Designed miniproteins, single chains, continued (3). Designs and how they scored, part 4

Each design is a single chain, and the fold is of that chain. pLDDT is the mean over its residues in the fold that is shown.

## One batch from the design tools (miniprotein)

Design m8107
Fold by ESMFold2-Fast:
Structure m8107 (fold): chain A 105 residues (1-105)
Amino acid sequence: SHLATLEESVSHVDEETVAALKASLSPWEQEVLELVIRAAREAFPEASERTHEVFGVVAAQELRTITTGKPTEEQILEAVRIAGDLLNLPEEMIERVEEAVRARL
């Protein structure tokens, strides 16, 4: 139900808004965005691409609260955890994305 609720919410997000958010990201945040999108696609293959993009954008934005320079592995994983909490995902789902991210670091 949480994933279905998230997907319903993200289905109404304007593509131009997502593009503008992506354009506001630093080079490091952009790398984390792409990493998390890839990891979310692996962890939630049944979810929409928009859901994967929103997860990535939230994680990249949360990275700004953690560091202003090149992020460490621990900082990237912390951003993923915060993003999962903000999107109200079950702990098991957050752990699956963390594992997929760790495999790509």
Scores: mean pLDDT 77

Design m8108
Fold by ESMFold2-Fast:
Structure m8108 (fold): chain A 65 residues (1-65)
Amino acid sequence: SVLKEVAVDILGVALQFEAGLKEVRREGNTVIARGRLTTPEARRLLDEFREALASLGFRFEYIEE
């Protein structure tokens, strides 16, 4: 649904800034995050985001750079 995609995109922007990631973007049903997690809080936030996306039917890929 378009509404779920918009909600996921908004959450992705929040994750990027709060976790200090280089990039978070969506390609269809897959969200791709790139960067380095430098704090325990950032890692926890990424894990919570991954679980939330899975519950909404989205795939999540994390690429460490």
Scores: mean pLDDT 86

Design m8109
Fold by ESMFold2-Fast:
Structure m8109 (fold): chain A 111 residues (1-111)
Amino acid sequence: ALEEIRALTEELAELARSAGLEELAEEIRRAGERLVEALERGDAEAAAEAAGEIGRAAARAVLAVDRSPSLTGRVLRVIGAGLDAVLAARRLDAAGVAAALRRMLEELRSV
């Protein structure tokens, strides 16, 4: 699960970078590194904080690039995935964090 979380956060960062959102890409990458480190240490508070940073950056990325009528629904689904990631991180549920990040990635891919 930790290796999958690392891969998912790097892919989220790459999508933001390819959209011209270099600052958000760096935020996602740094938060992803902190998330994996916190989960490895069993630090639920640090993991939840990092998961929240990823969710906020992903939502900002969607708001910056999506010009479609689906924007509102997509933003809400990204926010929901971010909340799920935070709640899973608080429980040190690495598999739950990975599942939430996969849903978030799917939403960003659909932009």
Scores: mean pLDDT 85

Design m8110
Fold by ESMFold2-Fast:
Structure m8110 (fold): chain A 80 residues (1-80)
Amino acid sequence: SELEKGIEHLKELMEKTDKTSKEYVKALAGLGNQLFQLGKYKEAIEYYEEALKLSEKYGLLSEEEKEALKYHIEQAKELL
């Protein structure tokens, strides 16, 4: 599917991306979003939580961007 191809593409980008960068955190959130669309809510939560953790550790996201991640985590938890 297009979502599964998007997941593979994001994983390849992450292998080439600095793990302390905003781009890496955005790729993690993107993986979470694609897994959410596939109904893989537990895996989506894991990627969203890692994105949030790294963003807090390295100061990579705005408060609005962090709130969006928290919202996605709560939505995925409600669908488990």
Scores: mean pLDDT 86

Design m8111
Fold by ESMFold2-Fast:
Structure m8111 (fold): chain A 75 residues (1-75)
Amino acid sequence: MLVEVKTSGIVPAKTIVVPLKELGAEVKVGETDGDIIQVAVDGKTIYNAKSPGPTPDPNTIEKIVEAAKTGESLI
């Protein structure tokens, strides 16, 4: 399973990457413009939200990890 995480420099991508790697996923991190977090599994976007703050809250991270595990879209 390939998980792609795109986020701005304001949001620490590693905070999302560690939980995703614990699923046994191969994780790729890329940069994007603006304050957004986008997560795709095998090319399907499962999460897309604005994140104007420094780090997504733990609940948001848990939702992303769960969606990646099930392959279900949160959008």
Scores: mean pLDDT 66

Design m8112
Fold by ESMFold2-Fast:
Structure m8112 (fold): chain A 105 residues (1-105)
Amino acid sequence: SSKIRKIVIRITALFIRMVGLIVELELMAKKSKDPKIRKEFEEFVKRLENTQKQLQENYNKIYKNFESSNFSDSGIKNLENFAEEMENKLREFEEEYEKLKKKFQ
């Protein structure tokens, strides 16, 4: 189904965006001359990595349930709700990153 393909691509793209943010935060930590700002970026990386792990585990469970339901419409809705949760969490992390960048500059 093209709808299933679209939601899987959407969720995958969100995980890629999280990886990109982790990489940027790690680079900012390494470039920071202020030990306090460096620590804030390092603690942020840890929080984002923990969130990514939890989201990956939840996605795996939701997707296995979706397969077990023979790709039901309710399963598609659960994946869409999960994607929205991911987008909201990622937006909050991206907003926090922009605030930390301003402290570095």
Scores: mean pLDDT 87

Design m8113
Fold by ESMFold2-Fast:
Structure m8113 (fold): chain A 80 residues (1-80)
Amino acid sequence: SKKLTILVRDQNGEVHEFEVSEDMTIGELKELYAKEKGLDPEDIVLEKDGVPLQDEQTLKEAGIKDGDVIDAILKKDYNK
């Protein structure tokens, strides 16, 4: 499986770098990010280019590539 270096950016513009497998699910990435930030993964939506990502898809299935930026948005702010 291919390794990817990806960036997760929060609503304040803070970026965290992750080295992950392309076979990792969006849900697993969400859990990893939530643990790093002290957040509940259920409170987070991950987006790529304004499109919400589904927890059940792998990074590869979601079209995520090496060097891609994924936005992390709190659900309370997403539905405003």
Scores: mean pLDDT 83

Design m8114
Fold by ESMFold2-Fast:
Structure m8114 (fold): chain A 77 residues (1-77)
Amino acid sequence: MEKAKKALELAKEGASVEEIAKTIEEMSPEEVKEATKEALRAGPEYAKRLAEAVNLSGREEHKEAAVAGAEEYVRER
């Protein structure tokens, strides 16, 4: 989960989408799912930036994990 925290911290610090995507490429799908849920809890701006980075990474499993995380967040609310 350390990489999930790093990705969210980069988004909060205003890092580029490219730098966040670099971190996401190193993450597992479960870490992407958790990062997405935490970003949504932090605010829409962070969630948007993280989603852009996930799309830039190009991995289908990461995109699916991000969608799953967003769906779980909405259901848990």
Scores: mean pLDDT 80

Design m8115
Fold by ESMFold2-Fast:
Structure m8115 (fold): chain A 97 residues (1-97)
Amino acid sequence: DLKKRLEELKKERDKLLDELNKLGKEIEAIDPSAISRATAVAIRMMADGASYDEILAAEAETLRSMGIPQDLVDRVVALQRRIREIDKEIKKLEKEI
């Protein structure tokens, strides 16, 4: 049962990553540097010990400041939060199996 749940979570994660990749292409069409700049901010903040919520908020603000529409920013944030929750659950289940 735990192994089946793990496989279902991995499948859901793959679907969310595909959705995130599609949004990334829409963002790149608006500003091709936006994703790389948001990623650079995230990497710096991770190195400085920032929380996940602080990192995600800074990435969102970076995208918004570069002219990415708020609806796309909100969708990216929502997908990244869902992916993180699934990753945490996968990690818990892998320890139980």
Scores: mean pLDDT 84

Design m8116
Fold by ESMFold2-Fast:
Structure m8116 (fold): chain A 69 residues (1-69)
Amino acid sequence: SSEEKLAAAKEELDKAAAEATGDAQQKANVLVSKAKEILVRRADEFSDEERLELGKYVAEKVKALGVPT
């Protein structure tokens, strides 16, 4: 389902954020790299609505690191 697919992608993003080390910008760079993998390289796995939801999730995660989105 869309909900299960989004939950799995969000877990990948959460794991990348949790395992990232360094300053806020370095952590944001790791998260953005994972987001590019999901939203660009694996874009065909997601609908437009699912990509929008994941984009919002990434923005909130980056904001939580203290980096402007």
Scores: mean pLDDT 80

Design m8117
Fold by ESMFold2-Fast:
Structure m8117 (fold): chain A 99 residues (1-99)
Amino acid sequence: SELEKVLRELEERVAEISAHLSPDLAIEVESTMSLMRMAYAVMDEKEAARAFVKLLDKTIADLRAKLPDVPAEDRAHVEQLIALLEETRERLRELAEKL
């Protein structure tokens, strides 16, 4: 499944970035990954892709809102994470149209 490939690639890259995040931010983003994996397990691929976009929209918005309160030394990692989630969200939108 192309959708599973996108999810797996995102999970791997998120795990790498999470090592450099505060515990609260790491828990939040890993929770989003768990919800996406659950959606993939129980939903049809098109519905799962739509659910992924909605989950990423919420997580991106929350991370952006928290960014001003992130210590300067950690901001680059949070910005890298936001960029990854935005890139993946666009891939998922394109994929959802094909499904």
Scores: mean pLDDT 87

Design m8118
Fold by ESMFold2-Fast:
Parts: sequence; structure tokens; C-alpha cells
Structure m8118 (fold): chain A 80 residues (1-80)
Amino acid sequence: KVEELTREAVELARRAGEALLAGAPLEEVNELLQEGERLAQEAAELAKKAGDEEMFRKAHRAVGEAIAEMAARLPDAELE
């Protein structure tokens, strides 16, 4: 379950980045990011409860990298 939640969160972050490249409204991109962040938080909490530090670190890094990729495609302005 933790691995599934992490995978879904990363996929949503990737889709947010693709939506940005396609010129989608920031509102749509923000909704994808919020859902991804929610799933990432659930995954992190479950991993922490299980004491699985490796899974927690893996989830955190994967989501962070996906979000960083998306952010790199935005201009300096956070919102239009």
C-alpha cells in the first residue's frame, strides 16, 4: 500500500508537469499537485508507523524529484 501510494503520488506530479508544458491552467495543475501531495503524505505516515525508514526516504525522494521537475518548467512567477 505504501509503495502504491508513493507511485500514484509520483505519477500525479509527473502529470502536473506535463499539463504545465501543454499550457493547462494553473488551477488544473494545482489540483493534480494537491492530490499527489495528499497521497505522498499518507504514504509517509504509513511508512513511519511501520518503522520503514528506507521506504519513507524512497517515497520522499521520488515525490520531491517529480515536483522539482515540474517546478523547473514554471517561470519565476509561481502563479500567472
Scores: mean pLDDT 69

Design m8119
Fold by ESMFold2-Fast:
Structure m8119 (fold): chain A 73 residues (1-73)
Amino acid sequence: MPKSFSEMSEEEFVEKLKTLYLLTHTPAERAAIPEEVLTEAARRLFEDYSPEELDKMSLRELHQLLMEQLAAL
């Protein structure tokens, strides 16, 4: 991607992960997860991993980590 995660703010990273989730899930699956919970899961990923570590991850790996965080909440 043209902008690396190391250049993203927490807000930009959260919005990108929320977009990834919305594009990969049905409306029914999206209705099962409140936006606040999805935002918190994405925020925890940004806090738990360095920007450099996040930048090395594939979109598939980022999605997997997001789903794992959602399961932990």
Scores: mean pLDDT 73

Design m8120
Fold by ESMFold2-Fast:
Structure m8120 (fold): chain A 67 residues (1-67)
Amino acid sequence: LSEEEKKELEKMAKSLGEFLGLSEEQAKALYDILVEKKSKNFYEAAKELYKKGIISEEQLKKIEAMS
């Protein structure tokens, strides 16, 4: 990912985090997974966070509905 793409992903993760009621740490974990996978697929990243116990099932379902 380019520096520009990383900044856009950071903004998107923060905005989604605020919309979904994610903590700052949860939003950062989402961003970190997106960067690691070089992906903009928020639902796939959210499934991984859910499996790790970082986000709730309700938060996962909200992200799925937006995907």
Scores: mean pLDDT 77

Design m8121
Fold by ESMFold2-Fast:
Structure m8121 (fold): chain A 95 residues (1-95)
Amino acid sequence: SEEDTELVRRAKELIENNDPSKREELKRVFREIHLRTVREMLAGIDKAFEENIEKNGDEELKKQYEEDRQKTVPRILAEAEKRAEEFAEFMVEKL
């Protein structure tokens, strides 16, 4: 996405400037990249499922998907926040 491209460009600028005082800002940018990637993945899954339901017209399947989503999405997002922190640390250590 355009926002992901902008975050990547910002990360490159921070890396190229080689400023140790910007390490925390660089970590925030990498965390944001990871979280946006997870959100885009979830949105893609939702879109694919909606397209499938439009073609097949299965109301029961739609209801099951919505119930499963209500239970799983909060857990996925909470785990993504933890993994975003790990990703940010990993990325700045490689510099």
Scores: mean pLDDT 77

Design m8122
Fold by ESMFold2-Fast:
Structure m8122 (fold): chain A 79 residues (1-79)
Amino acid sequence: MDEFLAKMEAGIAQAQQEIAQLQAQGRLDLAAVVQTYLQRVQGILDQMRAGRLSVDQALAELGRVTAEFNARVTAILKA
């Protein structure tokens, strides 16, 4: 559990750096998509910490949110 949470927090910090780079490159469309993804991930983690989601439920929700994120990034990159 703690190892998983530490890895997720590290991933969030890395993604925040990527947002800054995308903004510097003028890729505001991609930056917004990454920001939305991080907000959803943070919400899932907050619900897990509050005991409102089991680990299995949180992993299922993360999978769905990640699939949606990947589809949106792909759509923007093809435009």
Scores: mean pLDDT 79

Design m8123
Fold by ESMFold2-Fast:
Structure m8123 (fold): chain A 82 residues (1-82)
Amino acid sequence: SQEDIDKLERELKQKLREQGIPDDVIEDVVATVRSLLETYGTSDEGIEMAVTVVSGYLRSQGVPQDKIDQIVSYLRQLIKEL
């Protein structure tokens, strides 16, 4: 539902802020996740696509691997709860 997607976006934004990710990067991540879920859905394949793309993007922005691992683990959990 739209309510579930809105909740996912709020919780993902909070997690990214807790990890010290800049607001511009957070907005790009959230927009990317929304687009990927709309295109590939919430199946296991869709989850792995979202995790792969977000992980690669955060790495390109210089985010440390330990923070990326925490973020994508949480993202995987949030999508499974949809």
Scores: mean pLDDT 84

Design m8124
Fold by ESMFold2-Fast:
Structure m8124 (fold): chain A 85 residues (1-85)
Amino acid sequence: MAAGLASLVAAVDEIIRLLQQGRSDEAARRAQDLAQGLRIASDLGVLPPSLAKLAQQAARLAQQGDSDGAIKQLQELRRQLEALR
């Protein structure tokens, strides 16, 4: 929990990188893990629930082979995380 917003931004950047490299299966798995972490943080009242939804949608799009759609959802997630700093 002391891992600040910077660690979440770094996780988003890594998933975007994997998608850009064509590693859609690995990106989808990491996006699912990120969505679970964001959901837990939302349940604890630390982060807005909208962040988990963006990560879930990115994971789903990556699983469907829509890398461009997944990247757009992750870029929006990154923007919202940066706005919380």
Scores: mean pLDDT 83

Design m8125
Fold by ESMFold2-Fast:
Structure m8125 (fold): chain A 98 residues (1-98)
Amino acid sequence: ELEEEERLLEEAERELERLKAEGADEVRILQAEASLLAFKAELLLKKERSEEALKEAEELYERAKKLIEEGLDLLGKSEEEKEAMLEKFKKLWEEAKK
């Protein structure tokens, strides 16, 4: 299971680089990168439950959160809508790390 998830991570990284190379929209690139970082954080916690892994996963989560916020800003979302989306993302992250 983890081996397949690691392969999916590699495919996601390759897809992100392809989107950048093809000149995809900035918002799409930010969304793809945020999803990749969140997936990497979740996978790290599934592989390792050390304090170091938790710290690294939290750093990846914070980077993903920042990219989501940047994407929402580019889409012209209101402060209320941004807060709602970030709160939902935070809840998913809290569930992932338990």
Scores: mean pLDDT 79

Design m8126
Fold by ESMFold2-Fast:
Structure m8126 (fold): chain A 70 residues (1-70)
Amino acid sequence: MEEEIKELLAVKRMRLVVDEIRARAPSLTPEELARWKALAREYLDYVEKKFKSPFVLEEIERARAELDAI
C-alpha cells in the first residue's frame, strides 16, 4: 500500500515536471531549458532506480520521450 502510493506520486510528479518544462520552454533561454531538462532526467533516473513495476517503467519511457521532444 505505501509503495503503491509512492509510485503514484512519483508518476504524477514526473508528468507534472515534463508538462511544466514544455509550458515554460518558449520563455526559457537554451541554457535554462537544458538545465531544467537535466534536473528532470535526474529525477527520472531516481524513480527508475527506486521503482521497478512495469507501469512505472512505461511512464518513465514516455516521460523521457516527451522531454526529448521539447
Scores: mean pLDDT 82

Design m8127
Fold by ESMFold2-Fast:
Structure m8127 (fold): chain A 83 residues (1-83)
Amino acid sequence: SALEEAIRKAVEESKGNAMGIAAKVQKVLREKTGAKVQVSAVGKKITITAPSSDEVAIKAAELAAKVIKELAPELEVEVKTVE
């Protein structure tokens, strides 16, 4: 999908830099879903936060987590929902 391709490109462009991956993936998710998805990095852990009421944002966040795990397996990725 166009969303998956954009996420893969964002991860590849910032490979080896967890903060760079977080910043680029957040931009892609916000631009493609229109939702207030937040992506943060602390050390080797990336956290993707999506509104619990927004199923499109949650699915996009889960797709991003899957892509990050595939392309940067050294990173821990967590998806969280917020009210």
Scores: mean pLDDT 84

Design m8128
Fold by ESMFold2-Fast:
Structure m8128 (fold): chain A 85 residues (1-85)
Amino acid sequence: MEKLKQLTQEAIQAIQNGDYDSASQLLIQLAELAVEEGKYDLLYQSVKEIGDQLQSLGVDVTDEQAQQAADRLAQLAEQKRKAAA
């Protein structure tokens, strides 16, 4: 639970610093943890919070784009889970 919140905050911080590579890696880790714990709702919420942060910085991010990003992250995490099974 704490790790999921920490990863979300670290991703937001990376975005604020313009470090999108680190933000992407943190989002992947967040997705893997959320899928492992069965917390898909928290994954969606975290992606939405990050999208809101990007929009506040003047990046044009729609709610639909945030939803698509969450879906893609969930699929990537599920693929890793299947490869590990």
Scores: mean pLDDT 74

Design m8129
Fold by ESMFold2-Fast:
Structure m8129 (fold): chain A 85 residues (1-85)
Amino acid sequence: GEEALERLRELDKEALEFAKQKKLEEAKKALRELVELAVANAEELMRHEGLDYPSAEALAEEIRRHLPTLIELLEKVVENLEAVE
């Protein structure tokens, strides 16, 4: 179970590093992989983080629902970083 949580941390670091380098497509790919892995391991994530959801399925649905918003925020962050340089 812990292996999935470690991979989530790795994907988070990868997405951040790609965003810092203004590599938007690689950052989006890492973020999508992070969300898909979190959805697949929602039960373990719920237990580890102590999240108050009625089921792992409810958490998974909430995570999937927010992916488009997270992608949009990432795009805006990278665009702002590009505008500063």
Scores: mean pLDDT 75

Design m8130
Fold by ESMFold2-Fast:
Structure m8130 (fold): chain A 63 residues (1-63)
Amino acid sequence: MKIKITASAISEDGKRMAIGEVVIPSDGDIKKGEEEAKRIAREQAKELGLKIKKIEVQHQEIS
């Protein structure tokens, strides 16, 4: 099994978001996967000119 980690960087007005996504093995380093997904989300937010209010992280099991 694999885990898809999605980080959603939400704008200060709550109307927009930038998304970073990483897939890791289910026995992989979840903390490193979360940091990588957050890094991607932050870079996307920067490219879009968004000020980030918060980053939400979700895990989804995939086969």
Scores: mean pLDDT 83

Design m8131
Fold by ESMFold2-Fast:
Structure m8131 (fold): chain A 70 residues (1-70)
Amino acid sequence: EESEKLKELEKEALKMIKELKELGVPEEQINIVLKKAQDAVGAALKDPEKTEKEKKKLEETYKKVLEEFK
């Protein structure tokens, strides 16, 4: 249950990083999303209740990077 939500967050983060690499986004921008993904997973591990909130923050960072790249 809680571990399943964490695994989904991890998979989503990895997918975001893969998509950015496939689009040719610069490493500096990819590192912003990667750092946010690491922070989100770390926060979810400490407090599972924050998993959804951290996922939203990661999605917002991902969208911002994509928007700036376009």
Scores: mean pLDDT 78

Design m8132
Fold by ESMFold2-Fast:
Order: structure tokens, then sequence, then C-alpha cells
Structure m8132 (fold): chain A 82 residues (1-82)
């Protein structure tokens, strides 16, 4: 599960449509997991993913890896729709 979370974090961080707010939330999740993530700069604000990114960070802080992974998947699904 941690390996899946890291893969999803990388995909969100590398997504050209990920907003700075989403990038920052992904950075917080990566910090909780002890993993460094490269962030994409200059992305526009995307409110559709921000809620999921915040919930992923909270789930990671609580040790709820399944909830975290689910929210990371939702972020990618929303970014892919754009």
Amino acid sequence: MKEEAIELLKRVAAHPKASPATQEAVREVAKILGYEVELYEGAEINPATLGHATRAALAAKEGNVEEMVQHLREILAELDKL
C-alpha cells in the first residue's frame, strides 16, 4: 500500500494541471510518508482536486493508508478529466 501511495504521489506531482495548492498538499502527504516528491511549477489553481489532496494529507497523518490512496486516485481522476 505505501508503494502504491508513492506511485500516486509521483503521478499527481508530475501532472501538468495540478495546482500549487494541490502540489503543497501532496508535499505534506509525501513528508508524512518520508518520501521526497518533485513538484510541477506554474500550474493553475484547480479547486476540484484540492479537497481530495487535503483529505489525503489528513488520512496519511492518521495512518489511514487506504483512505489516503483513495483520495490520491480521485485527484488523478479529476486531473485526467481536465
Scores: mean pLDDT 65

Design m8133
Fold by ESMFold2-Fast:
Structure m8133 (fold): chain A 60 residues (1-60)
Amino acid sequence: SLFDEVDTDGDGRVSLAELRAFLRSLGLDPTDAQVAQFDVDGDGYVDRETFEAIYEVASR
């Protein structure tokens, strides 16, 4: 899946830095604050479900 391609660590989570870099590869330029809003636990990562939701919005 696309999440597994971005999750280079294979830990089942995508860091905010990896998420930002991925979105930039799609032609977007999100701020750190924009990606941080998806980090509801404050741990610096997004899970698969959150990533898929972000990608669905970003790809439209």
Scores: mean pLDDT 74

Design m8134
Fold by ESMFold2-Fast:
Structure m8134 (fold): chain A 85 residues (1-85)
Amino acid sequence: DEIERLREEYKRAEREYVAALSAANINRAGYETNLELAKRSENREKFERHAELSREAERKNRELAEELKRRAEELREEAERLEEE
């Protein structure tokens, strides 16, 4: 059943979207934490590097989340279209 396959793919894309958004939020917290540690540490450069890695990971996870959101909407719309037939 094509409709059931699309429904399963939609649910998978939704779960992956939520996971990517959660990962981005964790990376944002990591960025902020490392910036605060950099202010208080003699090893400022290390914490600034960790902050930049977290910022890059946040950016990638937010981009992934947006792609997954679009994919989920497309799959939902296709399933709804087929259900009308």
Scores: mean pLDDT 86

Design m8135
Fold by ESMFold2-Fast:
Structure m8135 (fold): chain A 86 residues (1-86)
Amino acid sequence: IELLEKYIEVLRKVLEEMTDGQISVDELLELVREWAEKNFSEEEVEKLLGLTQLLAGHSPDGIVTRELLEKEIEKLEKLLEKLKKK
C-alpha cells in the first residue's frame, strides 16, 4: 500500500512538471528519480523506478503522454481504494 501511494504521488508530480503534454521515457525516469530521491529511501526509489520502467513499456515510440500518466494515476488510485476497503 505505501509503495502504491508513493508511486501515485511521484506520477502526480511528473504531471505537474509536464509543459508540452508529453515527455520522453528518459525524461520521465529522470523526473521520477529526482523527486523520489528527495523524499524517499534508496530502496523505495529503486522500486519506484522499476514501476516507472513498466509504465514506459506501454508508451509507443518511447514517448509518455499526459493522457497515459493521467490514466495510470486513475487506475492506481482505484486500485488503492479497493485495497483499503478490502
Scores: mean pLDDT 75

Design m8136
Fold by ESMFold2-Fast:
Structure m8136 (fold): chain A 87 residues (1-87)
Amino acid sequence: MESLLEKIFEKIEKLTKEQVLAILQGIYGILEAEGIEPFVDLDPSASLEELKETLKKLLKSLYEKKEEHPEVVNAVFDYVEEMLENS
């Protein structure tokens, strides 16, 4: 059985650069609103593959904090799943 992260990562591989940037900007907005600084750098000039890796790394790190910040992690993952369904 695939984990939630594995399913999300598979969907991320099919995204365009514009879609990945939109998702990253949305996540950063959620984190900023909650007073949490992003722990991975966002470079909008980076390649599509670098942006996909940044997104995957960000989501993995957030998922690891689910027990400490469940509301923030749930908000981010709900946002990502909605963006992936509408992409």
Scores: mean pLDDT 76

Design m8137
Fold by ESMFold2-Fast:
Parts: structure tokens; sequence; C-alpha cells
Structure m8137 (fold): chain A 80 residues (1-80)
């Protein structure tokens, strides 16, 4: 359902923020820090758009995008 997808999107977005905060706590690299702040803004914009949408197919695409972002961030964290 739309509500189940939105709940999962919000859960994944929350986890992305947690991983970003963990990376920021482990690095002083200004380039990495800037990229993570840009990523945080992108995730927040995507979450706001998802909250306003009733298009289930669009919500699935958002969820898939956020899951890929989370996987990429987890790989980055593992290399620190």
Amino acid sequence: SRDDLLAEIERVAREIHRVIDEILARTDDPEVRRELEDQRRTVDMLLDTARQSDDVEFLRDVLETLRRTLDDLRRLLARL
C-alpha cells in the first residue's frame, strides 16, 4: 500500500541520516563532509516529495533510490 511504502521510505531515510552522522563523526575530510551535506539535502527533498505523492510506482522508485544511497553510504562507512 501507499502508507506501507511511505513508512518504509521514512525508515530508510532515517537510517541514511544515522549513517551520514556516523561518517561525519569519523572524518575531517572537507570534501567528504560537503558531499554528505549535499546528500542529506537530496534525501530530505526526496522524502518531502514522497510525502506529497499518492503515486505508488513513484514511491517504489523513491524507495529503491534511497536503498541504493544507503548501501553506498554503508560501504563508505565500512572503509573508514
Scores: mean pLDDT 89

Design m8138
Fold by ESMFold2-Fast:
Structure m8138 (fold): chain A 88 residues (1-88)
Amino acid sequence: MKKAMEAGKEFGIRLAEMDEEKQIEAIEELAKKMHELLAKGEVTEEEVRAFVGAAIGAYTLKLEGKDPSKYSAEELFEKGRELLKNAA
């Protein structure tokens, strides 16, 4: 879980620094990779959710002008989870 959140944080930070075209490509590549890892049993659905939550949190904070590298992966996951809750 912690490693999945840390990987998500890293992905979200990098995604926010890309132009829109590269962001779309990175998201597509991530979706394909996650599907393959799930199919192989190398990751769980819970780990995928942890990764995505942390990535959303890091991405959003970076767009808000904050430095997501100063936040823990768990804090970024909580931010991402709250954003998803508010969108639902």
Scores: mean pLDDT 81

Design m8139
Fold by ESMFold2-Fast:
Structure m8139 (fold): chain A 95 residues (1-95)
Amino acid sequence: RPSPNVLTLRSMLLTTLNLLQAAHKTGDESLREQALKNAELTAEYAIDVTRRFPEDGQEIIEILESYLPTFEKLDPETAEILRKAIEEIREILEE
């Protein structure tokens, strides 16, 4: 069953990616700050969704992991936000 929460997460990740690509291409620190804030909000959303709907947790991990290599190339700090979210989600699923 397609989860509305998973669709929202995909949209949030795409927005973060677009901001990161723009920041990387232009060197605009304001765009990078927006990308970091959006990554933090995306991570919080992914964690909250997993706590409420643990059945979505594995798919959420797979989605976050799929974006990780691209984020690592564009901005290691944003990639670290996603790695920490993945680790926290894994811990939630082990509860």
Scores: mean pLDDT 86

Design m8140
Fold by ESMFold2-Fast:
Structure m8140 (fold): chain A 86 residues (1-86)
Amino acid sequence: MSFEEALSRLAAAAHRLAEAEPSLKKALYDRLTGLSDAALRGDYDGVIEQARGISDIASTSSDKALSEEVIEAARELIEAARRLKE
């Protein structure tokens, strides 16, 4: 998966989780803002950190299907960012 595809997938999954569980909305959007900023700056360590943060927030969700989707998307983005650092 390309970096751009992985970034788009994580953003979409996180938005779905935020709509389903409004208590997580602010935390998810704060992390998505940081993720976008890091990606625009080419800060791949920042991208990895924000994706991990999104995954951690998703893991607290009672919606296991949406949580799993977000965690998987975050993992794919972390892998893509690591490849670009090399």
Scores: mean pLDDT 87

